Designed miniproteins, single chains, continued (2). Designs and how they scored, part 30

Each design is a single chain, and the fold is of that chain. pLDDT is the mean over its residues in the fold that is shown.

## One batch from the design tools (miniprotein)

Design m5079
Fold by ESMFold2-Fast:
Structure m5079 (fold): chain A 80 residues (1-80)
Amino acid sequence: MEALIAEARRLAERGNEAAEAGREEELAEYAARLFRLTALHHGVPEELAEEGAERIRADPFDEAVQREVVERAARHVRPL
């Protein structure tokens, strides 16, 4: 658990650095990886985690897409 949280923090830090530098493609990749890692940690099926990460990578600044992806993933976490 701690190792996954540490990796998630590293991805977030790298994403913040990319955002500050204006490197949107790099930010999108780190955001997608962070979502996938977090979803898998919470027991979300790999297929859904990958699909969500792909959608975030395609549109990293669309809050509605991000919210839909998170809510869909959360449905697999809630029963746990």
Scores: mean pLDDT 73

Design m5080
Fold by ESMFold2-Fast:
Structure m5080 (fold): chain A 58 residues (1-58)
Amino acid sequence: KEEEKKKAIEALKKGDYVSAAEHLKKAGATPQQVTQAVSAAQKGDYKKAEEIAEESVK
């Protein structure tokens, strides 16, 4: 869970949204959370993207 979350956040910051989506799904994120995290990262709001990733692994 935690490892997948960290990989997802790193991929989001690098612009690797395909890898980020896969890691978020493995961490337990819903499709909605995956979409929101990718959208936030595309806007450069990595803090919100990270918060969404953290929420998905509760």
Scores: mean pLDDT 78

Design m5081
Fold by ESMFold2-Fast:
Structure m5081 (fold): chain A 66 residues (1-66)
Amino acid sequence: MSELELRAAVLEVAAAVLLTSSRREGDEEKAEQAEKLLKELSELIDSGELSEEKLEELEKKLKELL
């Protein structure tokens, strides 16, 4: 895997864990934000538009939720 692909995979796992954790805790706001992040990541991967800059923005969004 490229470094970009590996980072994307790590971000996907982290966001999925956050989504599951937030739903279990009843934190609907965090769950919604984590779900949006996962959707954005999936769309970028599917469209072939995943870049280092876009990945960094999604990583920043995840950090803001932690």
Scores: mean pLDDT 81

Design m5082
Fold by ESMFold2-Fast:
Formats: C-alpha cells, sequence, structure tokens
Structure m5082 (fold): chain A 57 residues (1-57)
C-alpha cells in the first residue's frame, strides 16, 4: 500500500527523519496506537508517522 505525506513533520524511529509534504511512502504496518510504520521510497528508511499525516494512494 502506498501513501503520500500531506503535512511537513518529523517521523520517529531509530533515527528521526523530517518528512516533507508530497513524499511517497510504502505502508508496512498499522500500529494499534494510531501510527503507521512506513518506508520512505526516496531514502529506503523505515519510520513511524501519525496516520493523519498520510493520504492513501
Amino acid sequence: MLARVVADGIAGGEEPLRLRAGEVVRVLEKLPDGRWKVQVLSTGKVVVVGASALEPL
């Protein structure tokens, strides 16, 4: 499943990553706390973001 970032923000994970609106991510897992584990396609990094920051494609 692919999603697009709709708001600039900082994604959590092993290393914090600043996400920009317009980035495309692959959704790997939906977490029970309302966050999604995603892979940023441009960098390959896996990060956790709030579901509200993503638009499903």
Scores: mean pLDDT 74

Design m5083
Fold by ESMFold2-Fast:
Structure m5083 (fold): chain A 92 residues (1-92)
Amino acid sequence: SMERLRELEELSMEELEKKIEELEKRLKELLEEMKEEDKKAEELKEKGMSEEEKEEFRKKVIRLTAEALRVIGELFDLELAKRKQEEKKKLE
């Protein structure tokens, strides 16, 4: 939201960098979980996966992808706030 972007602009550079680091770590964890799910899907494919098992894996991958996209969106907002803080510092 626009209100959230204004709140982020009021944060210190140290607080912005800390939040960025925490979200980058979370994104890395989500990407690793997605890789493990892909590996599980390949193992089940060799064993002859049922249509129900295929659907459950599809749903899980979609949910993990949606969460990763949300984290990427939050990272974009934080990076935008950080750039605005850096521009202010150059004008001082």
Scores: mean pLDDT 81

Design m5084
Fold by ESMFold2-Fast:
Structure m5084 (fold): chain A 59 residues (1-59)
Amino acid sequence: MLLELAERYIKELEEMGATDLAESMRESLKKRSPEVVVTAAAIQVIGEEFDRELEERRA
């Protein structure tokens, strides 16, 4: 379950254009538990939402 969620977040990062970060997270999955990777991926997705809100605020 957590592993599947981590892989999904990695794919979302790739779609957002953060391919280097997605690769880094894949490597982390091999060395660490998926829990750590999922948390890091979630933070990145949240950051992307904040960027959208900032753009709306400026517009």
Scores: mean pLDDT 66

Design m5085
Fold by ESMFold2-Fast:
Structure m5085 (fold): chain A 63 residues (1-63)
Amino acid sequence: AQEYFDKGVEARLRGDLETAAAWYERALALDPDFEDARAWLEEVRTQRLTPAVLELYRRLSVP
């Protein structure tokens, strides 16, 4: 679990939120009580949601 969490942290620091989320999900699959992995996964998902919504609006609004 810790190894997957560390990979998630590295991905997040590089700005790869999708890869970070995947690693945190794997850490939680092995250790459901991993509080840090749960907290960061939720944070990363929140950050990913906002950019995705903005990208959708940009695509629909037509520049």
Scores: mean pLDDT 71

Design m5086
Fold by ESMFold2-Fast:
Formats: C-alpha cells, structure tokens, sequence
Structure m5086 (fold): chain A 90 residues (1-90)
C-alpha cells in the first residue's frame, strides 16, 4: 500500500543517521508496524511506534542531540501516516 511505502521511506531516511544497533531496532519496529497495518490494527501499530521511538530516543542519549531530534521527527511523520491510513480505512 502507499502507506507501507511512506513508512518505509521515513525509516530509510532515519536509518542514515542511526548506528547499526539502532538501525536494527528501527527495522524491527517498521516490520511490526507493517504487519499490524495490514491487519488494520491501528491501535497496536501506534503502541509499537511509541515503544520503538522511546527505545531509540534512549539509545540516542548516548549519541548526539541531532540523532534524538531525527528520531522524534521520524516518529511524528510515521504517526501522521498511520492517522491518514486509519481515516481511509474507517
């Protein structure tokens, strides 16, 4: 779907500034969100996004504030994408 592609592009852009360990967390989060989106389980998808973003922000605390800011921006973009998908499928 177009929403799966949008989420992938947001994650790909974010991964460019992440460490390999953080990239693995972002990739797992994206995979789980895609599976939940296919099931139209928007509530669970938002929980996975919140959990993943929180974990990445804590990991970024060992990096730079720039990485933390990029994680927050990506999470916001993903939230908006999921909100648009929910409106279309409601």
Amino acid sequence: SEYEERLRKIAEELKKVLSPEMQAVAEQMLKEIHELLRKKDFRAALRVLGEGATKLIKMAGAESEEVKQKVMEAASDMLLTLAEAQREFS
Scores: mean pLDDT 85

Design m5087
Fold by ESMFold2-Fast:
Structure m5087 (fold): chain A 79 residues (1-79)
Amino acid sequence: SPERLRKLADELEKKADELDKQGNYTESANLYRKAGELYEQVGDRERAARFYRKAADSYQKAGNTELAEEFRKRAEELA
């Protein structure tokens, strides 16, 4: 159900926020990306864009400029 997917995305966001604060940027980015994909699946483009921006920021902090650019573009297409 859409409600189950949103709940899962919210749980992923909480874990990603903790990892980002700990400096584990790659794992944090991967979880933000997953949350964005779940919101995109339920049609919540605004929240999906927000999470893709968070993923891009965390990928950039991890030194992964290629993935950061990819998810910045993805977020812009949804906004």
Scores: mean pLDDT 88

Design m5088
Fold by ESMFold2-Fast:
Structure m5088 (fold): chain A 53 residues (1-53)
Amino acid sequence: SMENQQLARDAFNAGKVAEKLGDLKRAIGAYQAALKLDPNFEEAKKNLEKVKK
């Protein structure tokens, strides 16, 4: 739904902020939340794989 896509973008943006602050645990959680809301969110998937390494 449009609401889930907006919430996924908000979660993704929170993940990017957490990465910039060095909070990788929070970034992982935020990207996972974005993917739960939008499983086809390619940028969230790429960022999640990056921060899990």
Scores: mean pLDDT 85

Design m5089
Fold by ESMFold2-Fast:
Parts: sequence; structure tokens; C-alpha cells
Structure m5089 (fold): chain A 62 residues (1-62)
Amino acid sequence: SEEEEYLKRYEEALKELEEIFKEKLEKMKELYDKEEFEKLKKIAEEKLKKMKEELEELKKKV
């Protein structure tokens, strides 16, 4: 179904975003002081967590 294809594509995109965030966090560590870096890291981790939770809720409805 189109819904199953959408979920699969979303899951693949989320995995790619996780890798991109990991690489960006490593680069940002050199650009920002420790306090600012930790704040940015926390924001990024919270956003990823919410996206993962949304994906799991969508899977339950299919």
C-alpha cells in the first residue's frame, strides 16, 4: 500500500538524518564552546527522539 511505502521511505530518511546529525555534531564541536555545543546537541537529540516517536505511532496505525 502507499502508506506502507511512505513509512518505509520515512524510516530510511530518518536513518540518513541520524548519520547527518552525527557528522554535523562532530564538526560543530570544533566551532562552538562546550556550553553552547551541549545546548545544540540536546536540541538535536530531542528533535530526533520526537521524530522516532512519531514514526512508531504511525506504524501502530497501519
Scores: mean pLDDT 77

Design m5090
Fold by ESMFold2-Fast:
Structure m5090 (fold): chain A 85 residues (1-85)
Amino acid sequence: SLKRQLESLLRQLKAIRWSIERKEEASIPGNIDTLRGMAEIFRESNPEVAELLEKAVQALENKDYDSALEYIDQAIAEAERLIAS
C-alpha cells in the first residue's frame, strides 16, 4: 500500500538524516543509492517527494550537506503529511 511505502520512506529518510548529521562520509555513496531508489519508487505516485529526493542526491554529490539535510527534512515533512491524510 502507498501508506506502507511512505512509512518505509520515512524510516529510511530519518536514518539517512542521522548519518549525515554525524558526518559519516563513508555512508554517503550508500545513502545516495538509497535516495535514488526511493525517488524512482515515488516518481509516478508522489512526484513532489521524488523531486525532493533527487535534489538531496544532487546536494550530497556536491558535498553540500546543509542543503541535503534541508531537502531531506522537506521530504520527511511531506511524507508525514501524506501519511496523516
Scores: mean pLDDT 88

Design m5091
Fold by ESMFold2-Fast:
Structure m5091 (fold): chain A 74 residues (1-74)
Amino acid sequence: AAPPAKYTLPPAAAIGGTRVVDGEVVETPLPAEAAARYAAIVERLRRIIEENRDASSAELGDLLQEEVARAKAE
């Protein structure tokens, strides 16, 4: 038999604003523009971090700040 729903305690993902209405999960999605910009920025920052894993926190902070400034200027 399928496991009962009452046993399933949702992790941190359920804290964000997902609610069950009439047996269906209702999502509160971010605005498409904001979500797309955020994802693009996060991807760029993650790549910078990955390429500069051995850099100091100060150097990494400078690189991240430069990328954020560039993204904001677009």
Scores: mean pLDDT 61

Design m5092
Fold by ESMFold2-Fast:
Structure m5092 (fold): chain A 75 residues (1-75)
Amino acid sequence: SLRERARELLTEAVNLMAEDGLPASVLAEIVRAFAGDPATGAAQIRKLLEQYRSKLSPEAQRKLEEAIEALEALA
């Protein structure tokens, strides 16, 4: 399902962001945003991506963008 695909992509993105050293509180905020309404969750995660973009590897950025796009497809 699209929801399962979005969850898998988000899990991969969160793991990469943790490797990049993002605080656990920020990772928890991303997971919480995903668990809610897909449209508002996607928008919140996009804001977090913009805020922390300079701290993320290109791979983490790409994977998070894929997760956001999959979540937006659910809205």
Scores: mean pLDDT 84

Design m5093
Fold by ESMFold2-Fast:
Structure m5093 (fold): chain A 66 residues (1-66)
Amino acid sequence: SKYKLTFTGNPVKQIGLVLSLLGEPFVTVSPVGPTEYIVTFTGPEAKATALVQRLQALPFVTVSEV
């Protein structure tokens, strides 16, 4: 599954989340802009769902399906 992340207003939280995602197994992060990233998940669907729900709960990032 692929998701677009758009970050707003907090570069420290943006950097921290991107580094966290790069450390996740079966997750690929591709920058498409200075505050925009495409996240591709290739692992188990249950883990992808849990990750997306966690991301959607964060106030400094918008998550959209691609």
Scores: mean pLDDT 79

Design m5094
Fold by ESMFold2-Fast:
Structure m5094 (fold): chain A 101 residues (1-101)
Amino acid sequence: DAERRRALIEAAAAIAEQTTAEARALVAAAPAALDPAEVERLTARIDEIAARLAAGELSPEEALEELEALIEELRRAGRATADVMERLAGLRAAARALLLE
């Protein structure tokens, strides 16, 4: 469904933007919880995924793959916050559910 895929791309971009803003806010509130350099790298990667999704350069399937890699990287780093992980996992689950239709 092309209309659903467009809505998913828009939703993915919005969630990525919100997740980036929340990561920045968390660093400001609890600097010891996250490495600022890691937050900058995460922010840049989320912004890149969001930009490619918005431009139509990334399919929902490719976006899921990129998000899965990002979630795995955050998990391995041990610096991920529950909120950030939950939002990324939610986006991945929603995109996957739509692709299975």
Scores: mean pLDDT 59

Design m5095
Fold by ESMFold2-Fast:
Structure m5095 (fold): chain A 82 residues (1-82)
Amino acid sequence: GLDKETIDAAAYLLAAAVFYVVSKKEKDPELRKEGYQKAIEYAEKAIEIARNSKNPDSPEVQDIIRAAEELIKEAKEELEKL
């Protein structure tokens, strides 16, 4: 099975994705901004945890890092529009 660090990183990535999707549908600009900031924070934590996994070069860990980096880019682009 996956190591605990890989599972924890995936959980943080899932939380980041939820904040991002909810924020895209949020009508309140302050809550939308907070949600995108939380998406970035959780995605950055996912990358940190993933890089500290036992097999950081594994496809599973690399997929988590790539998805988190893409989410950070998209959330930052949305913040620049606010």
Scores: mean pLDDT 88

Design m5096
Fold by ESMFold2-Fast:
Structure m5096 (fold): chain A 57 residues (1-57)
Amino acid sequence: MKEEEEKKKKEEQKERMKKIEEKIGPLLVDYQKNHPGDKEAAAETQKKILEILKELK
């Protein structure tokens, strides 16, 4: 059950992250598609995501 429970937890986390990413997802998606290797865009987007995730926990 431990391995199966971990899989379920990961799926739940993914679903939750999707909702959060809906807010800032456009920035992240755009970065991945149109700004690969853009350190400035990456750093800013990453920081925003981290801050939101950190506060929401």
Scores: mean pLDDT 69

Design m5097
Fold by ESMFold2-Fast:
Structure m5097 (fold): chain A 85 residues (1-85)
Amino acid sequence: KAEELFKEGERAAAEGNLEKAIELYKEALKIDPEHVDALLGLARVLAAQGKLEEAKEYLEKAAEVAEKQGDEEMAKAAREAAESL
């Protein structure tokens, strides 16, 4: 499921396999488009690759989803991260 794919993505990112991490996060988001942790993970890896515009879009999406889910602190953090890119 989406959570398992997200965990595999986290492992790939920790191992430095950024391309594999992106693939796994995107697969998690295909199953659950509102998986905030996967949106944040994808943004982090894209930023690490220098893809700042794409990273910003995913951070903005993460903020929207977090706000919709009532997680005001996460929404604020994601918006601030997007604005700092």
Scores: mean pLDDT 86

Design m5098
Fold by ESMFold2-Fast:
Structure m5098 (fold): chain A 66 residues (1-66)
Amino acid sequence: SVVTIPPTSLSLDEQARLAKMVAAEFAEEHGVEYGETSLPAPDKPLSEDEKRLVEAMRRTIRAARA
């Protein structure tokens, strides 16, 4: 299935940060080396917009591996 990433007000830098977090999380879950051995835990919970973007990124990464 094709997954469309919803529009977001987050900057490209913020999007890149979230993409790195999602990619590292995915790699850790599947035992794949991402390039960092430890994931920085977020100091605070994600906003609804950030959660929505993260979920879209997770779906995109999983679709790319399918």
Scores: mean pLDDT 59

Design m5099
Fold by ESMFold2-Fast:
Structure m5099 (fold): chain A 77 residues (1-77)
Amino acid sequence: MLEKIELEEGELLTVEFASTLEEAQELAPKLKKATGADKVVIGKSKHGYAVIAFNSKVKNGSVKKAAEILEIKEFYK
């Protein structure tokens, strides 16, 4: 499932879910390339593994707010 989460004006995060950590790790570089984002993180949620792509211009704490919205408990590299 592909989702776009806007936390503040101009702060857009692109989120895609994978069923396994391995799928999320394969998806992360593809999502980064497709979105033009300079950062990507993987988090475990109740919906599986969330791959979150964002630009370094996103404000401090916005990724944390996205994690709270997505109910992410753990982050992976």
Scores: mean pLDDT 69

Design m5100
Fold by ESMFold2-Fast:
Structure m5100 (fold): chain A 62 residues (1-62)
Amino acid sequence: HMKQKKSIKIVAYILRAVGALLEGNAEEAIRDAEKAMSIAKETGDQEGLRLAERVLEEARRL
């Protein structure tokens, strides 16, 4: 049950980070991507971690 709730949070932070990227808001995108990475590491979600890392890399290009 706890793992399912954290999975939803990872997805939510990734979506927010992508939204911030589309608006050109690097600061918000970086913060949301780092939050997603932190939760993914805590839960062992390797796929979520890879996605959050990709978004973080894109945010750092802005």
Scores: mean pLDDT 80

Design m5101
Fold by ESMFold2-Fast:
Structure m5101 (fold): chain A 73 residues (1-73)
Amino acid sequence: KMELDRLAGKATGETLALMAEQAARRGDFDRANQLIASGLKQADAASPEAAEEIRAAVRRAQATVDAIKDAAA
């Protein structure tokens, strides 16, 4: 059984992750960090299933943003 909250959380998390990674690739690390922080705040207000998916996507995006920042330094 797939829960609608889990699917919604996955879609939200993946969208925020993509936006944060795109911002980082443009050198806009302030925007990337803001999007990551916004995702975590949304997860805190979401159902447990949606929160898990959002946090997982945001954690992957944070790792990618950090790697881009390190390569750009």
Scores: mean pLDDT 81

Design m5102
Fold by ESMFold2-Fast:
Structure m5102 (fold): chain A 58 residues (1-58)
Amino acid sequence: MQKAVAVKDYTGRSGNELSIKKGEELTVLKELSDRLVVAENKEGERGLLPSDAIEIVE
């Protein structure tokens, strides 16, 4: 299980995308490609995020 932090605000444009705020803590559940991850926020909401919107923290 990978912990990540949002490096910028991102607003999801479809029902499959997650909306996040800079500095928000996230859990990366799966990396789908080099550009897309599935993440979960503190509220238990899950969705797609561009990989460049987050930073993995160990």
Scores: mean pLDDT 80

Design m5103
Fold by ESMFold2-Fast:
Structure m5103 (fold): chain A 120 residues (1-120)
Amino acid sequence: SLSEEVKSLSEEQKEKAIELAVKYAEKIEGPKKHAISTALFLLAIRLISEGEKEEEIEKKLEEAIKFFSEAIDVDDLEEEIARHFGIPKSVVSKLVKIIEENEEDLKKGFELALEYLESL
């Protein structure tokens, strides 16, 4: 589960997940950007927790941007993210809001998002 994935991360792995999420989130524009950024962050956490190599994580994050960009709207995307990661849509919506509220400092946004996930 995502909760187990988050709890398995070392401090260095958490920093890496945030670094990769920031790097790829900066490439996204438009009304779905915060929801897609949330999906990328959750995917980075999962792949790092599974011990995936950085080059493969980066490739999968690039593929995920293309995939999630095809969602009809933000609500559809949040529902898809919830299903994919096995978390409630309310949790996804909260993560999206945290990232949106911190769009001028994405590193802080993802740090706060991680803290929220650890509290679950």
Scores: mean pLDDT 87

Design m5104
Fold by ESMFold2-Fast:
Structure m5104 (fold): chain A 65 residues (1-65)
Amino acid sequence: SAPALSSEQAARVTGAVVLVIGHVLDGDLAAAEATRAAAVAELRAAGVSEENIAAAEALLDKALA
């Protein structure tokens, strides 16, 4: 099987998506963008592959829209 995010990394991305949606619904786009950037930076620091980071970024970008 293709390498996937760890359960902890997947939970972190899911939590970030929920927080981004919450900030967007509140009209706080700056907080939404900061939450997205923090989640991506944390995945990079954890050594997640660029392919998996790109997938997480795409999901977070959809939450921002």
Scores: mean pLDDT 78

Design m5105
Fold by ESMFold2-Fast:
Structure m5105 (fold): chain A 73 residues (1-73)
Amino acid sequence: MDEAISLATRELAEERGLSPEAANVLATSVREGKSPEELAELMKKNGVEISVEEAKKLLEELKKKVKELEKKA
């Protein structure tokens, strides 16, 4: 699943215009099962201000992309 998370994160980062730092935070948050609140705080520390609601949407979108990539493998 690490490969699917890496690919899904790259795709989502390109779609959303995320920096490499923000993309890495997102991938790590999914791997470690972090909450939307924790993701929003980590993003803010990396210069990306997002709401908890936006962080929740990013986590849900990434998880959906991971599941989709698993089905295509």
Scores: mean pLDDT 78

Design m5106
Fold by ESMFold2-Fast:
Structure m5106 (fold): chain A 70 residues (1-70)
Amino acid sequence: KKAEILKKIAEELLNIDPNSPVAYYLLGKAYLEEGDYEKAIEYFNRALQLDPSLDKAKELLEIAKKKLEE
């Protein structure tokens, strides 16, 4: 349910700005919470492609990669 809220917020942000790095970060976080580590990695990479200084996305990307190894 928390993941659904994050996805809705991200959708609203993307409707305003299709290149919002925060929106892709929220999608990555939502998929990480759902256990979809491959999609989480994809969206965190997209967020970092748009904003390489987004340290929170870097941290969660490393967590998602580690979870995928398990």
Scores: mean pLDDT 84

Design m5107
Fold by ESMFold2-Fast:
Structure m5107 (fold): chain A 101 residues (1-101)
Amino acid sequence: MSRETLINITANTALRYAEQGDRERAERYIKEGEKMLKENPDNALGWYLLGQAYFRLGDYEKAAEFYEKSLQIAPDNERARQNLAKVYKKLGKYEKAKEIE
């Protein structure tokens, strides 16, 4: 298994637990995925999936940080840009949301 594949599986596992409302398991896999991504930061999908996990858990500030990381690597990811705009609106950052729409 490639390191990138393992990171993305870890991040997707975090997202699945977050979608189920299992905050404790989601946070465990988020921490593991974030540690792996810090050593392998050029993984746009991994950052995006962890951003979605934080979004599902209501941690909008962390979701924004991770979507921003994903977009620095893959600026053409329209889905990540749309999700970041939604997160900025939830944080009351309407001007930032408008800039990326």
Scores: mean pLDDT 87

Design m5108
Fold by ESMFold2-Fast:
Structure m5108 (fold): chain A 100 residues (1-100)
Amino acid sequence: NLDKIEETAKNFIKNSEFRENELEALKTYIQDKYSDDKALADALIALYEAIINLAKEEEIEAEAERVLAVSAPENREVTRRLVEQLKLLYKKLKELEEKK
């Protein structure tokens, strides 16, 4: 959902407490949803943390590739879509931070 991604990105730039709460909520969600795949859960959490911390684009690409590499082939399309949404969040966060 693009509108939700933009709203989340704006809140992340404005409020560090919001970032911490969203990160913890996402960690809980990912750990629950992927409880049977710790490698995928850990990789997704690492990618999201890198995005929130506005890591370098090269690092975001490396973490995204890790997520895809640990994803089971049957789930790879779903995982790729999630990675694309996370990359959109990163792009929006970076654009908003640069406009400050």
Scores: mean pLDDT 73

Design m5109
Fold by ESMFold2-Fast:
Structure m5109 (fold): chain A 67 residues (1-67)
Amino acid sequence: SREEEIAKQLAALRAKLTRQGLPQEEIDQILAQQRKQIENSERIREMLAQGMSLKEISAAIDAEVAG
C-alpha cells in the first residue's frame, strides 16, 4: 500500500541519518517535515484531480491549517 511505501521510505531515511550520527531530535524533525511534504503533495494532487482551481486549493489548505 501507499502507506507502507511511505513508512519504508521514512524508515530508510531514519537509518541513513542515524548512521551519519545526527541527534535523535533532529532526525525526528527531518522525518516529520518529510512526511508533511509527502502528505501535502498527495493532498494537492487529489484536489487537482477533483478539478479544483489553484485559488480553491490554497483556500482549502488555509482552512485546514486554521481549523
Scores: mean pLDDT 77

Design m5110
Fold by ESMFold2-Fast:
Structure m5110 (fold): chain A 64 residues (1-64)
Amino acid sequence: GAMDKEIGQKKAELLGKQIEIVKKPSKLEVEAIDKETFKVIFETKEGKFELEGTATEIFKKILE
């Protein structure tokens, strides 16, 4: 329902803010695939990165 979509979007916003703090990207796009799974595309001075998975999996890859 509409509630599940809203929850996914709010989680995507929080994930995006955290990526912005850690990576300081020049470009950032975060989309919710479902309420637990996200796709993230971001660009830094080191290049373009595309990540997909749960918020935990994405943060783990970002902190590598």
Scores: mean pLDDT 79

Design m5111
Fold by ESMFold2-Fast:
Structure m5111 (fold): chain A 75 residues (1-75)
Amino acid sequence: MELAEKIQEAVKKALIEAGVPEETAERIAELTRKAILHNGVEGGIRSTQDYVESLYGKEVAKKVEEAMREAAEKS
């Protein structure tokens, strides 16, 4: 899988583990992939973290950021 796809999967999984409904987690993960393709990996990570924080708070945003960075490091 391309790096953007790996990060998308990590976002979806982290959101589901945090209690976000699967359909919503998939939509946010898809937006993350688009943000990475438009702004690069760092831009996509920051954009996603800010968006998740606005919806679910800092705790969930931090877990999603950690999951995205771990997925990026494994590639």
Scores: mean pLDDT 82

Design m5112
Fold by ESMFold2-Fast:
Structure m5112 (fold): chain A 56 residues (1-56)
Amino acid sequence: SHMAQLEALQKELGEKGGKAGKQISKDYPFAMPEKEAEEKGRKVGEHGGRVVFEQR
């Protein structure tokens, strides 16, 4: 059903968000720890949000 597809999409966006957050932390390690950036990225992706990390 469309709900299963939406859930799968949210999961994929969460994974991509976590990966992006980890990369941002690597580029700006003084701003945000890698672990925290990855977690925040996942949450943003899962919610389909447009939240920008403080040090993006």
Scores: mean pLDDT 62

Design m5113
Fold by ESMFold2-Fast:
Structure m5113 (fold): chain A 65 residues (1-65)
Amino acid sequence: MASKQAAAMIRGIGLQVEGKFEKVEWEGDTIKVTLKEDTEENRAAAEEFKKWAEELGLKLEVEEP
């Protein structure tokens, strides 16, 4: 099984491939997500990902493009 950190990165990369995120990177103990475009759809995807990651005990920051 993937660790919670690996699972979070896999999900983030999946959303990046879908064109919702420009970058997904790990900075210390925090996942940093940069939106592809500052759209309501991309913000909603980032908020859903953040909620999921925080439920696993991970920190996530969303950055505008």
Scores: mean pLDDT 77

Design m5114
Fold by ESMFold2-Fast:
Formats: C-alpha cells, structure tokens, sequence
Structure m5114 (fold): chain A 63 residues (1-63)
C-alpha cells in the first residue's frame, strides 16, 4: 500500500539526510537507485530536501 511505501521512503531519506558527508550521501542515493530505480530515488531525494529545509523538525529530533 501507499502507506507502507511512504514509510520506507521516509526511512531511506532519514538515512541519507543523516549521512556524515556529501560523498556518503551520493553513495547511498546511487545504492537506492540501483536497488529500487530512478523514480524511487527521486522520491527519497525530495523527502531529504524537505528534511533539510525543516529547521523545526531538526530541532525537534535533537531535543
């Protein structure tokens, strides 16, 4: 179902978002693309961008 896929995308996005370097981020995205395809990785990248722009979300997770 859409709910299950959305949960998996969010999990992968958090992994990418928390990566210690840009190089590690790119490697993770390439791995996801190879495993799930370009459409899936685009959804993960979109979720990462939302996380990066969410200062409030980052502050909430740090608390």
Amino acid sequence: SDVDENALISQEALRVYRAPSEAERQRLLEEIRARHGEEYVEQVQTAVRVMENGDALRAEQAA
Scores: mean pLDDT 75

Design m5115
Fold by ESMFold2-Fast:
Structure m5115 (fold): chain A 84 residues (1-84)
Amino acid sequence: MNKALELAVKKGDPELVRIAAAVDYATGATPEDFERAAKIAEENGHKEVAAILYEFLADVYEREGNTEKAEEWRKKAEELGLKR
């Protein structure tokens, strides 16, 4: 996992996470890097950030043609982001 993404996740800033995740993906980050980042966000109580990362994972898997995995991650993002 990229250190910049990890720091953004720990800060709990949704906009910084979106930027860091997009940059990491463009520079070769794997889906596993985003799964790890989302877990750190959940462990730190940043549900919004975790939901953003799960949505990003869904988008990544969809771009790679894995529609089933994309739907799984999208559902997890919705469950986490809509838990109110």
Scores: mean pLDDT 76

Design m5116
Fold by ESMFold2-Fast:
Structure m5116 (fold): chain A 71 residues (1-71)
Amino acid sequence: MKKEAQERIAELAARAKALFEQAKEAEAAGNLEEAEKLYKEAQELVQEIRDIAEKAGLSDEEVEEAVRRGL
């Protein structure tokens, strides 16, 4: 169901945003190893979003709407 996929994408987008913000804070504090780990985790969530979108047959517009909802 497309709506369920969009809700999951919104959740993952919110988590990815939080990880990117934490990574920026870690990098600013000089914790480069922690920043790299957080960036990797955020990138894995972005890949999961892409996989969900492909399996659910979502258009680019539907994916963008879901991502914005999560932010």
Scores: mean pLDDT 83

